# Designed miniproteins, single chains: the designs that were tried, part 39

Each design is a single chain, and the fold is of that chain. pLDDT is the mean over its residues in the fold that is shown.

## One batch from the design tools (miniprotein)

Design m1334
Fold by ESMFold2-Fast:
Structure m1334 (fold): chain A 51 residues (1-51)
Amino acid sequence: SPEEAIAQWEQEIADLEEQLQDDSLSDEERLKLEEQLGVKELKLAVNIVTA
């Protein structure tokens, strides 16, 4: 279900945002998490648009 996929991606985005709150992350680790967040946000945006 698209709705179930959207809910899953929203949870994954929330988990990544929580990880990004860790001040002990290296610049490399932070960049990787930000890239993953961007990919998940793009997937969410693409899949919430209904024709």
Scores: mean pLDDT 76

Design m1335
Fold by ESMFold2-Fast:
Structure m1335 (fold): chain A 56 residues (1-56)
Amino acid sequence: KMEEEKEDAVLAAEKLVEEGIREKKELEQRLRSYGFNDEAIEAALEHLEKKGLLED
């Protein structure tokens, strides 16, 4: 897909979940600290929510 930033945010979020981070607010803060924009962060969090990987 042409939206590489959203794809990168999804991959980063999946790695954070593999490291044991499941809280939505913590994932959002870490993705923001990596330099992802709000749209990419929302896409990544929605992806994790659909998989049932978010807690909070």
Scores: mean pLDDT 77

Design m1336
Fold by ESMFold2-Fast:
Structure m1336 (fold): chain A 86 residues (1-86)
Amino acid sequence: EEQARLDAELARLQAQADNYKKSVDIAEKQVNETKKFYEELKAKHPDDKELIEKAEQRLKNSEKVLETAKKGYDDAQARADALAAQ
């Protein structure tokens, strides 16, 4: 039956979106951790430019991971929403 196939597909798309949402949550925690480390390092060792630059790079890398995870979630959720709107 057509409806049963659509319901099964929607369930799969929603499961994919939920998995991407978990990836977003993990990446967001990593950004928060690298940001706190960077801010604490600047406060405690303001003259240590090499350590500050390394901490800044770690923060930027974690932000890129978060951006990628958010894009994946948005795309997956949009597919689920489009099918659900039928």
Scores: mean pLDDT 84

Design m1337
Fold by ESMFold2-Fast:
Structure m1337 (fold): chain A 118 residues (1-118)
Amino acid sequence: EVRVASDEVREKIEKIFQELTGAKVKVIRAQLVTVGDEKYVVIAIELLEDSKNIFKKPLKKGTVVIATLDEEGNILKVYVIEDGTVTPVNIEDLTEKAKEALKKAAKLIFESKDWVPP
């Protein structure tokens, strides 16, 4: 089962990324996914400008970063979409500020009681 976070939660996530990393982002996906007894969060952000603060290497405007986290805040998988190419990335290549932003964003989604109606 998939639940989609409200616009208010998405706006709070965008603010978290700006405050912690300085990156201006648009949240294009913020979902709670339940598989059996396990819960995961999927967050996708689009960079609205070039940034050096998400990964240890610079990312261009328009890059999409997709991260999956568990209920404990562990980052399980990260993918980058650049120019239509989907590339898995090593979690260790994320900046510490980006990891903190993802963990705070995931916590907001897990603690949310307001979801977009199906």
Scores: mean pLDDT 82

Design m1338
Fold by ESMFold2-Fast:
Structure m1338 (fold): chain A 89 residues (1-89)
Amino acid sequence: ITVTGENVTSSSNEIILTLTADTNNQPLQFIVKAKLTSGGKEWDLTAVYQGNLPNQKGLKIEFTLGHNPLPSDGTINIEVKSIEVKQLP
């Protein structure tokens, strides 16, 4: 798989990070770990995607963090730390 983009949205109660990835046609589980930085604060993010990933371009993976909204005037930086890919049985 290849990570091709990132997007962040926030509400009053949570931050949603969306990563975009290109995948092959295989039943896979992947675990994405990322770090989000904004306004001098850091958040560790983990998402698990499980399913059949059939030649998909732009697969969206969403992470939700509770009760830590992004500062409205802050620059958002997202660093993908690791992606683990496992073939499902």
Scores: mean pLDDT 62

Design m1339
Fold by ESMFold2-Fast:
Structure m1339 (fold): chain A 80 residues (1-80)
Amino acid sequence: SSSVYEFEKLFEEGKKLFEEGVEKGDIEKIKKAIEKLEEAKKLLEEASTIMQVPNYEEKKKEIEEKIKEAKEKLEKLEKE
């Protein structure tokens, strides 16, 4: 479905931006990664209200863990 496709696309984009941001210490990339990961979570949750999403709980946990990791890394980098 389009909703599952959009979630997966944003999740992959967010992971890629986070990986690049961490490697380069790029605060702006990590912020963009968090935005895309949070949008992916929102789309996943919206999709779950209108359809059965395969491995919903697992996918939700994966994105929540990645958001947490990204936010913790951002906080440390902003403190220099």
Scores: mean pLDDT 82

Design m1340
Fold by ESMFold2-Fast:
Structure m1340 (fold): chain A 120 residues (1-120)
Amino acid sequence: SNSPEEALRLLGTGYFLLLLGKYEEAEPLFRKALAILEETLGEDHPDTARAKNALGTLLAKQGKYEEAIPLYEEALRILEKTLGPDHPDTLETRANLLKLQGKYEEAEKLLEEARKKRGL
């Protein structure tokens, strides 16, 4: 039934809708992807953390900071443990959290480091 591959397709479609500003259409896709990944890969899997980061980003773009912060914090905890503190996914998630905390200069430095690690 529910598979990680299905969740990754939902996440990809959700990101496309997010890019287009279609937040209300993106949200149910991110929530379904997260539920599938929690069920199939567990709470502490890096793909589960990426889905939490995606949902957090969507909620932050809608101004729902109180809901976004715990999703970013949980995603960051999982990514630091599974991929390490210097992985580009970990750096990008930390930067997202720092932006919501008003720490824009620190966030920008981490995003630049993540971009360099991705070869961008």
Scores: mean pLDDT 90

Design m1341
Fold by ESMFold2-Fast:
Structure m1341 (fold): chain A 100 residues (1-100)
Amino acid sequence: MEELEEMEKRLEELRKKIEDPSASVEELLDAAVEIMAIGNKIISLEKDEKVKEEYKKKLTELANKFWQAVSANDVAAARAAALEMIDLVLEGIKKVKEEL
């Protein structure tokens, strides 16, 4: 439970960093990498195999959307994708907590 609470706090910190309009592309890239690492950890803790598969697929889709936006130099789209990734990972944490 404590590790899940620490991950939630870190995601909240990353959300604030991403929501800052002055955040650089490098800061968005660093945040996305960290969000993916936390997301993969949450996926590994999920006991429901179908939920695990759905979360893995959705997280991969959002990550691809983020990388495509960065490649297109669309900072607004990259920011939106990173925020969607945070929301997905927070939902995953809530689901894992309900299963404990």
Scores: mean pLDDT 83

Design m1342
Fold by ESMFold2-Fast:
Structure m1342 (fold): chain A 78 residues (1-78)
Amino acid sequence: PLSADQLAELMAQQLQRFIDEVKKNPDAWTPEQLEAFYQQAVQEFQQFVAQYQPSAALQARIQALLQELGKLVDQKKA
């Protein structure tokens, strides 16, 4: 079984890979699809933190990645 911090690290890695993919191929995503993925990721992160309480450093890292993804959503809507 993985620890909360190991799961948080995997979540951070998956978010970073997704962000990199969106930046590499921005036209592959509609604004609606990107917004749906962003909202899902935010909700999943909030639930994970509430249940498992990973380290503050990992929480900050994931939050920063979610903020970056949110900016990409806003750019797609403009």
Scores: mean pLDDT 85

Design m1343
Fold by ESMFold2-Fast:
Structure m1343 (fold): chain A 81 residues (1-81)
Amino acid sequence: SKAIKEAFERLKEALKAADKEAAKEAGRQLGTALYDFTGDKELAEEVEEKIEELAEKATPENADEVIRQVEDAIKRALARA
């Protein structure tokens, strides 16, 4: 999905910049894109909540690890859909 990719790219940029507000907004956009793609609202909400938790813990030093955890969460969600 183009929308999922675009939201994830915005999220990666926000996480690397340690911009928590931009990261939360990108997380919401990603949740919406996941719901539009899968039709599973609960799945989309679970991924959005996990992204919000990870974004809160993100620092410039751990951004790559946080991004990897987000990517894994998206892949697991899409595999279940």
Scores: mean pLDDT 80

Design m1344
Fold by ESMFold2-Fast:
Order: sequence, then C-alpha cells, then structure tokens
Structure m1344 (fold): chain A 96 residues (1-96)
Amino acid sequence: MKELEEKYKRYEVAARNVDGAIEALERGEPPSLVAGMFGRAAETAPELKEEFDRMIALVEKGPEHREEAIAVGRDARDRLQKLAEEYKNEIEKLKK
C-alpha cells in the first residue's frame, strides 16, 4: 500500500506542476519560469522525463513553439492524471 500511495501522490503532484506550467505558458510567462516548472515535474515523474525535456526544448526555442509545447504538456498531464487515477483505484481496492 505505501508504495502505491507514494506513486499516486507523485503522479498527482507532477500533473499539477504540468497544469501550472501550461497555464503559465498561456499567460506568456518567461520561458525560464515555465522550463523550471516542467523540470520539477520531471523530478516527480522521471518516467515521463523525455516528454518534459521536449516541452522545455520547445519553450526555450521561442513563442512560435508555445502552442506545440502546450499540446505536448496537455498530453503529458492527461497521462499523469490517468496514472494517478489508476493508483488511487488500486489503493481503494486494497482498503476495501
């Protein structure tokens, strides 16, 4: 159970960090701030590091790549939310 709770919390935190980064991108926040937010998400969910690295690279390339970075971010967020939901369901199953 403890491992499942740790994974659930980890993916939930990563999904929130990606959501915040997407919102910051939509607001036109500096690329360095947004890259830092994606970097934090990568630390929390290293399984998706390659996708986060891609988002950071797109953000750093400039505003013309913002929409592509947002699209990749939304896909990563949805995947993290799905993983968190799966672990939450397993925890509920074990608690009965």
Scores: mean pLDDT 77

Design m1345
Fold by ESMFold2-Fast:
Structure m1345 (fold): chain A 85 residues (1-85)
Amino acid sequence: MKVEVGVALVRGGERTLLSKEVFETEESAEEVARRAALEAARRLGLRVTSIEVKGRARYGNVEVVLVVADLDDGSKIEALARKEE
């Protein structure tokens, strides 16, 4: 099954797209989004202070999950994963 994940850095009033990836996996959209957010934080050299699911929706055979990671510099990472089943 395909999961598409987009990752953005939110700092102040600006949102910057960091990556967009497609995985073939049996993992949930939430698991893919959480992993993408944690990996983005590692690449930035920033510590994750909290990580939470902020949004979840299902549209027929499509699941969408938004995971938000708060970083120690006050910025946020938003990882949005879309899984089609």
Scores: mean pLDDT 85

Design m1346
Fold by ESMFold2-Fast:
Structure m1346 (fold): chain A 86 residues (1-86)
Amino acid sequence: GKKEEAIELLKKAIELLRETGKITDEVLELVEEALRLAVESGVLSELEAEIYLGLMLMLRGVEKVTGKPMAELAIKLLEKLLKELE
């Protein structure tokens, strides 16, 4: 169902983060779609989804300002989200 689709999208986002070392547009698109599906499945509230997306956007902002990859922190954030969906 939608929850299982959200889990698969998050796993794909984590894999891309491991491969690229950066929060790319593709990673953000996968996370945003996963959060949408998680809310539609009733596993996450809209507020929880907004917080997770906001944190991912903040980490991307840090990458742009500092030039340092934030993939490690982004992976930890998405692994926490994955546990909430499982």
Scores: mean pLDDT 88

Design m1347
Fold by ESMFold2-Fast:
Structure m1347 (fold): chain A 67 residues (1-67)
Amino acid sequence: SVEKDLEAARRARRLIQEEGLSGDQAFQKTAQDLGLQLSDEQQQLTREIGAKLREIGDAFQAELDAR
């Protein structure tokens, strides 16, 4: 299940790169396209994944900046 959530996050990241959507918007669209049911608990998970995507982006940028 976590692996599937991570795959959704990867797709959302691609949407950010190609469509210029925000991380939250891209993930929400990806979840809808994949037919994921968003309960209250899954809405919380979506926020947590959004924060994780930001953390990953920040870590990657920091690595590039450390050249």
Scores: mean pLDDT 67

Design m1348
Fold by ESMFold2-Fast:
Structure m1348 (fold): chain A 100 residues (1-100)
Amino acid sequence: MSPEELRQFAEDYYAENREAITAQVRALLDDPAAFEALVDGLIEQLKDPDVLTRIKALVDLFIIDQVRPSLRIRRAMFDLATNDPDPAVREIAAELLAQP
């Protein structure tokens, strides 16, 4: 996929999944262990060889951080923004980190 197609994929995935992921995270607010397990799984998916899997995990983590701010999530996103092998993924991560 082109860099433009990867960016569009991230935007579409965010729009389609924001409400569902937000609801899932809110359901986990009373279960810290389940919340940390969800975050652990997504951080591991940031290392997946499939670029689309990494972008989905990145967007999921961004949505989670908006509901329940997590320094661990922001560190993982920052690491991806600096070290991902795909420059488009690095740019997407950097743009998400720039959001208030």
Scores: mean pLDDT 88

Design m1349
Fold by ESMFold2-Fast:
Structure m1349 (fold): chain A 85 residues (1-85)
Amino acid sequence: MSDLEVDRQLVLLVVQEVINIETDESIKSTLQQLLQQLQQARTLDELIRIVDQIIETVKNSPDRSPLMRVNLTILQDALDRLRKL
């Protein structure tokens, strides 16, 4: 349970940073909704699905910065770790 909460907190932190740097209002709005769902997720399966939706949303961003690539890598690694629980 502690490992799941660590991964949730890491994803929450990364998504908040992505929201702060995102310039596309549609993507930003979608990420804000997913952030709320992530905070409310109570099961591992629900958490995995929300993180996957976050990654898909971030991939649709027009942001091509190195920071976006790093954030995507952190999110993907967190998803892979959650899937191993």
Scores: mean pLDDT 81

Design m1350
Fold by ESMFold2-Fast:
Structure m1350 (fold): chain A 73 residues (1-73)
Amino acid sequence: SAAAELERELAAFAATLSPREQRVLRVLVAAAGQDVSLAELAERAGVSRATLLRIARRLDERLQARAAELAAA
């Protein structure tokens, strides 16, 4: 299924990340669809809010680049 393929892609992507980035990604994925504050997300990931935002931005940029490559193929 598309959901299973997305989960597999996310797991493969996570394997390329640092342990800190992997924690942030796991927290963001687990909280997807939930109304959770930035402060709560940062606490769950064990980082500052500024670090969470910086890592989340880099993860989003990398995921968008992968999506663009798939669309261009």
Scores: mean pLDDT 77

Design m1351
Fold by ESMFold2-Fast:
Structure m1351 (fold): chain A 95 residues (1-95)
Amino acid sequence: KKKDAEEARRALLEAGFPEKTAEEIAKLYEKDPMKAAYKVLEMTKGKEYAELYKPLLEMEVNKDEEKLEELKKRAKSGEELKKILEEIVEEEKKK
């Protein structure tokens, strides 16, 4: 949505992203919120962190309430969440 993209652009500028990068991410957010969120994580925390949290971002963007509730029930802390996400990433790596 146009208002959401403008808000995202301002937030990125306040966070210290270059103007061109903030504009590109805001446009990407309007078209594909998942790719935009992943790009922000990759640029801010690095590729390894972005890959780890990608499943959680997909659940949030797709509003998969069943998977999100299951994850919330299983992960009572941020440390438990990281462990669960690491297991998901390892399983994907194994095929």
Scores: mean pLDDT 69

Design m1352
Fold by ESMFold2-Fast:
Structure m1352 (fold): chain A 97 residues (1-97)
Amino acid sequence: MEKAKKAVEAFRKGLEAVQAGDRETAIEYFVEAQKYEIEMNLEEKKIFNLEESKLHRELVTRENWPALEEVMREAFSKLDKEKVRESALKLQKEIDA
């Protein structure tokens, strides 16, 4: 639960930085959010997905969408792909059970 809250807060700050035109700060916050997301269990992931959807509705506009996509793509590229894969496999086992 705490990891979901930290990921949501980092994601919110990332979106706010995109709105402010602060690309570097946005990338740092999205990397932080994604690092927490990798460590989440199924319950935490459900909470994060719900809150992420709310933040997209609140803070994402047609004007900032291209900048957001680029920043998120760059943030994802900075993650350890093996840890991302391990997290996905762990989550899949919880879903398949």
Scores: mean pLDDT 77

Design m1353
Fold by ESMFold2-Fast:
Structure m1353 (fold): chain A 77 residues (1-77)
Amino acid sequence: EEKKKKIEELKKKKEEADKQIENADNGIKLINKMREAGPAMQGYFDAQLQEANDLKKKAEEEKKKAEEEAKKLEEEL
């Protein structure tokens, strides 16, 4: 029963990571539009863009780890 609870927690973590990836993609798109509209602030938006890309990569890694851990637990049931 505890393994099933952990699998459910990992599934929720995957869903959260998916939402973070989507939010990062939307943020990147918005930042790129803002960079085109405000050249005086490009340095600030370049830093925000890099942060958003790093956050997306981290979320993708967390999603993969959660999927692999959940699959392993399901196979052990």
Scores: mean pLDDT 79

Design m1354
Fold by ESMFold2-Fast:
Structure m1354 (fold): chain A 91 residues (1-91)
Amino acid sequence: AELSEEQREEARRIAEDLLEVYKKEGPEKLKEIIEKTLAYYLPKLTSPEQQAALTAAAQAALEAIETGDEEKIFAALVNLAETLGRITASL
């Protein structure tokens, strides 16, 4: 399912807020938030495809954090937020 423009802008705002956490509180705090998000949503998903998509998006975000590149981190956070938006719209 395609996200609306409003849902995509919401995902971007979430990613901007998470990037601010990274900049102010560091990479470990952002990793903790991502890991807690994954732990919260994975048990609620019955679709193997949704589980795989969420796991892949979270893993990509964790890998981006290891690079220290803010542009890569932001892009991965947008992808994670959009992936969560698509999954929650299907619940």
Scores: mean pLDDT 85

Design m1355
Fold by ESMFold2-Fast:
Structure m1355 (fold): chain A 91 residues (1-91)
Amino acid sequence: MSLEERIKDVVAKMFIAAYIAHNLGYSTEEILAMIRKVADKYMETLSEEERKYVEKILEAVEAFLKANPDATLQQIIDVINEEAEKLIKEA
């Protein structure tokens, strides 16, 4: 599995957690906490380089959700995908 594929797998797990939390009526703050918890768990299995990419994606999602507390699940997924693609393409 490539670096890109491994990062996308971690990112997919993060947005699944966000999807579940959003559908259960969790607040933006609770969704962010859940995303961070899932990411932290998977970061334990990642290299230093892979962790840096995941952290940058988390920072982008956190900034987006704080600015857009009424964001849809699709908008969250779009931010995750755009940031992941940008970071991997620029590496």
Scores: mean pLDDT 73

Design m1356
Fold by ESMFold2-Fast:
Structure m1356 (fold): chain A 94 residues (1-94)
Amino acid sequence: SREELIALLEEVAAILRERAARSTGARRRAYEFTLDLVEHTIALLRAGQPIPPEAAALLVTALRSAASHLDAEARALVDRTIEVLRALVAEQQA
């Protein structure tokens, strides 16, 4: 599931970059903030480091906020990403 999560986060990152490029003001900054959290999480996963629960919670909140402005397919991808992220964090706390 770590490799699956990295692949999902990379797809989400691509969508966030596109949306940030097409947005302005506070919305652009929100997409860029969420993208930074996604990129940081990818870096932790690639380094074999655990994702802190508080960092995962912040990422979930940011992803859900971003998803509210996305189309149905992108929202489904974000929902799947959150599902896999939560499962992995639960496994790390076992």
Scores: mean pLDDT 87

Design m1357
Fold by ESMFold2-Fast:
Structure m1357 (fold): chain A 60 residues (1-60)
Amino acid sequence: SLEEELRRVIADPSVSPVLATVAGMLLAGLDFARKYNLPQEEIDEIERGARDVIAAARAA
């Protein structure tokens, strides 16, 4: 899941502190959006941001 991939980015000590912080914010945002059933368009935007951060962490 995206949540598990974001948690891996946060837990990785080789990832920059800034990128780990952004991943944590996106994880919190995704958890909030799913819990409160936000519009699918908003969930899709958060998921795109999450995928971008995961890709950036893997490219390092």
Scores: mean pLDDT 83

Design m1358
Fold by ESMFold2-Fast:
Structure m1358 (fold): chain A 102 residues (1-102)
Amino acid sequence: RAEELLRLVRELERAIREGVSEEERRRIAARIVRLLEELDEEEFERETELGARTIAGVARLLAMDDEELKALSPETGLTRADVAARVEAELRALREEIRALE
């Protein structure tokens, strides 16, 4: 599970860098969210607590439709481009944390 999560996170990072379609990025993010929901609390904490929780939050945001996004940011309205930029920043932080564990 942890190895699959790391693979999907790297795949999402690559997809963002390569400018892959928003639909494909959402698909990868949805897979990350589902896998994270299957992890035990203890297993989740042992792998990468802060980074994984942060990326899960952003991945959930990427999987949301326009109505759900508006509900989260009714005043400013987060664009999918803003979310993608945040995912890239969070993935960079998570990658550094995971790399430190190697």
Scores: mean pLDDT 60

Design m1359
Fold by ESMFold2-Fast:
Structure m1359 (fold): chain A 67 residues (1-67)
Amino acid sequence: MDVEKFRKELEKMKEEGKKKGWPQDLIDGIAEGMKLIVLGVERVILRNQGVPEAEIEARLAELEKKL
């Protein structure tokens, strides 16, 4: 997962939402949803690569802190 690319896409979404006058709660909800999708996809990728569950949880916790 490219954390920097995700952060740029997240900021672009927030800027577009503010420009269009979206409520802050909607922007925050979309941001949280995007984060959950990223973590879910990464979990599936790591599991398919045969990474042990304990290492998957550690990597996802580290990734979540960077999002």
Scores: mean pLDDT 82

Design m1360
Fold by ESMFold2-Fast:
Structure m1360 (fold): chain A 96 residues (1-96)
Amino acid sequence: DLTVDELLKESEKYLEELKKAESAQEVHEKLSKILDIFETLSKKGKPEDKENILKQFLKLRDVLILKKQEGSEEVIQAIEAEVPRFLKTLEKVRSL
């Protein structure tokens, strides 16, 4: 049971791991972990946390754009499979 600040730090660690991920499996695993954290943040976050949480979504978006440009077709498919979850969670955070 992590605080919002601890969850934000965990998301940063997984973002760094995602940047280093080379295989579709590693990309999927790290992306799923980040989205699990973001879903928890959408439930625990208060209105004052919104800006910091949205900043992490923008960082993830930028990493995913780069991974899609550099990655294999399998990496691209792993990312695209999670886009609906990303967008749904982003809307929940925006509603804080």
Scores: mean pLDDT 87

Design m1361
Fold by ESMFold2-Fast:
Structure m1361 (fold): chain A 72 residues (1-72)
Amino acid sequence: MSVADQVLQEVDQLLKEISDLNELLRAINELIKERYHQLTDEQKKQVQQYVYQQLAKLRPDKAEQLQAAIAA
């Protein structure tokens, strides 16, 4: 099991547990900051793309703003 798989599972858990969008964004950003330096460049892109796709489903009208908030 790769580190990327673990990060994706953590993201899925946060998406299921946190219904408030602002709290969800803070939790995802903290997870990314803590785990991101352990990922390869390819895995980082995979995680960023996955998070963006999931958030775009929740708030399609805010997708661009959400992507910017996560990507830094």
Scores: mean pLDDT 71

Design m1362
Fold by ESMFold2-Fast:
Structure m1362 (fold): chain A 77 residues (1-77)
Amino acid sequence: DKAKQELLRKIAGILEMARFLFPGDIEKQKEYIKEAIPNIVKYGKSLGVSQSFIDKLVNLLLTTDPVDALQKVLQEL
């Protein structure tokens, strides 16, 4: 649970940073998030988070608009 919460906080921070750096530019926000995915995966693995949960979050980040992804991540926290 604490490991999952730590990973979710890292993802929320990345999503908020994308919105801060590229306000109103959804395409640039998506590119910023995609570039962060390898580091998110490494961090999740380092925390001992299950591969299935990491894969679920990566799929969310790749298939969902940043605003909706942030809402879903915050609901899990």
Scores: mean pLDDT 86

Design m1363
Fold by ESMFold2-Fast:
Structure m1363 (fold): chain A 100 residues (1-100)
Amino acid sequence: MLTREQAEQLLADGQATLDAIKKQYPELYAEAEKKAKELMDKHGSGLADAMGITRDDLYLLLTSNYLSVLLKKQGKDDLAYQTHTAGSKVVAGRRALRDL
């Protein structure tokens, strides 16, 4: 089990990475958010419940996953991997803090 300090660090690291990518690629981030919102509006409640996470957690995971796909299509494979990992870290940190 993560300590509170470890969970907070994991959340901070993931969020810092996502914030940096959003600042560098704001248009791609906006496109990813739009795609995530479309899926959330159609299926979000059932999917979040099935995964055992909040709707906000799912929205962030979908946004980071779509952003990762968009970055990979532009040949930015390292940033795509960092983006996917960052979203997972934020959700893992949030979940750990809720379970403490």
Scores: mean pLDDT 83

Design m1364
Fold by ESMFold2-Fast:
Structure m1364 (fold): chain A 100 residues (1-100)
Amino acid sequence: APSEEEQRLAYLEFLLEFNEEALELIRKAKSKEEMVENLKKLIDKKKEEAQKTFTPEVAKKFENALDGILEIAESSSIDQLEIWLQWAIEEVKKALEEMR
């Protein structure tokens, strides 16, 4: 069974992957409506992957984080969400570096 440390590393790596894919997606979007719609599709795919990969507790934590990102996306401009995702990517990278 994976250790708590291994589960935390996997969670952070999975969150980093999502944030990087989300950043590329929003940069390619032609409108806020297209961005939100495409982000919802990415979130649904990543939630399904998380449910198959993690324990129920870790999967729920990840799902809650993605739901929070969607709320930010729906209430923010594309530019504001891009700035937030860039910051979030750097914070996750820092957390991963501190654990290695």
Scores: mean pLDDT 83

Design m1365
Fold by ESMFold2-Fast:
Order: C-alpha cells, then sequence, then structure tokens
Structure m1365 (fold): chain A 86 residues (1-86)
C-alpha cells in the first residue's frame, strides 16, 4: 500500500545518501536488504520488517548526528515504519 511504498522510497533515498559517505556504506547495504525484504515479504512478514526498521533506524538517527541528511532520512524511515505497525 501507499505507506509501504513511502517507506521503500525513504530507504532508497537513505541508501543513496549513505553510499556517498565512506563511513556509512554499511548502512546503504542494510537499507537495500530491508527494501528487498519489504518487496518479497508476506503481509505478516512486512509488519516484522517494519518493527525492525522502526527500532533500528530510531537508534541509527542518534548515531548519525554528524550526517544531518542521513539522520533525517533515518528518522523519517523509523516514523513511517512505526505507522505501518499500528
Amino acid sequence: MEKDERLIKTLEELARLAEQVPEAKRHAVGARNLIDALRTASPEERKEVARTVAEAFRSMAEYLKDNPELAQKAREAAEIARELVE
């Protein structure tokens, strides 16, 4: 649905930004793995992926303070994922 596509778009934007930052390349790989999981998951698995995104990206936003654009995208992903679980 629309919220799933919004989360995928936000994760794609985060992955693109993270690829441009050498210390954040691992986060780009993680984001792409989550996109693949969301695209291939069953409806019940999508909720589990969304829970993982909400928790992990909330923590990641605090860690990425030195990269404000990445931190902002991480916060957006966490918020959208939280709404998908509700």
Scores: mean pLDDT 76

Design m1366
Fold by ESMFold2-Fast:
Structure m1366 (fold): chain A 64 residues (1-64)
Amino acid sequence: SAKAERAARGAAAVGAALGAEAASQLTGHDMEKSGGDREAGRRAGLAAAEGDLAAATQYAEKGL
């Protein structure tokens, strides 16, 4: 249902934000080395947080 999908997206977005913050603290310096692909990774993360796994896969492939 739309309500369940909206709740799932909210939960995924919170999880993604917390994971991104933790990852940035541990790997911030390493992330600078791939700065050119950072936007692709960010879009993939946002799409996954929204529950759009197809879009997340497309954006992740662009980062490769």
Scores: mean pLDDT 54

Design m1367
Fold by ESMFold2-Fast:
Structure m1367 (fold): chain A 91 residues (1-91)
Amino acid sequence: MAEEYLKRAKENADKTIQALEKAKEVVPSKKEQYDEAINRIKAGLDYIEKLAKEGKVDEVKEATDQLIGLSNEIISGAKEDIEKAEAERKA
């Protein structure tokens, strides 16, 4: 059902945005990059909501999987940025 995929997309987007907001506090030099990433996640979610309203269940599923993949890459990058910033503070 499109509703289940949309729920997964929203939950994943919320987690990603929360992680990026925390990353902005630890790595303020990358604030603009993280703000752009947040905007990309929000745009992806808006697109999935549009597909869901149109009843395009298969497209909602594919777009949700793509957004989750993008979110995982963004979170991974943010973790690396945080670890690097912490290492630089200790060096």
Scores: mean pLDDT 82

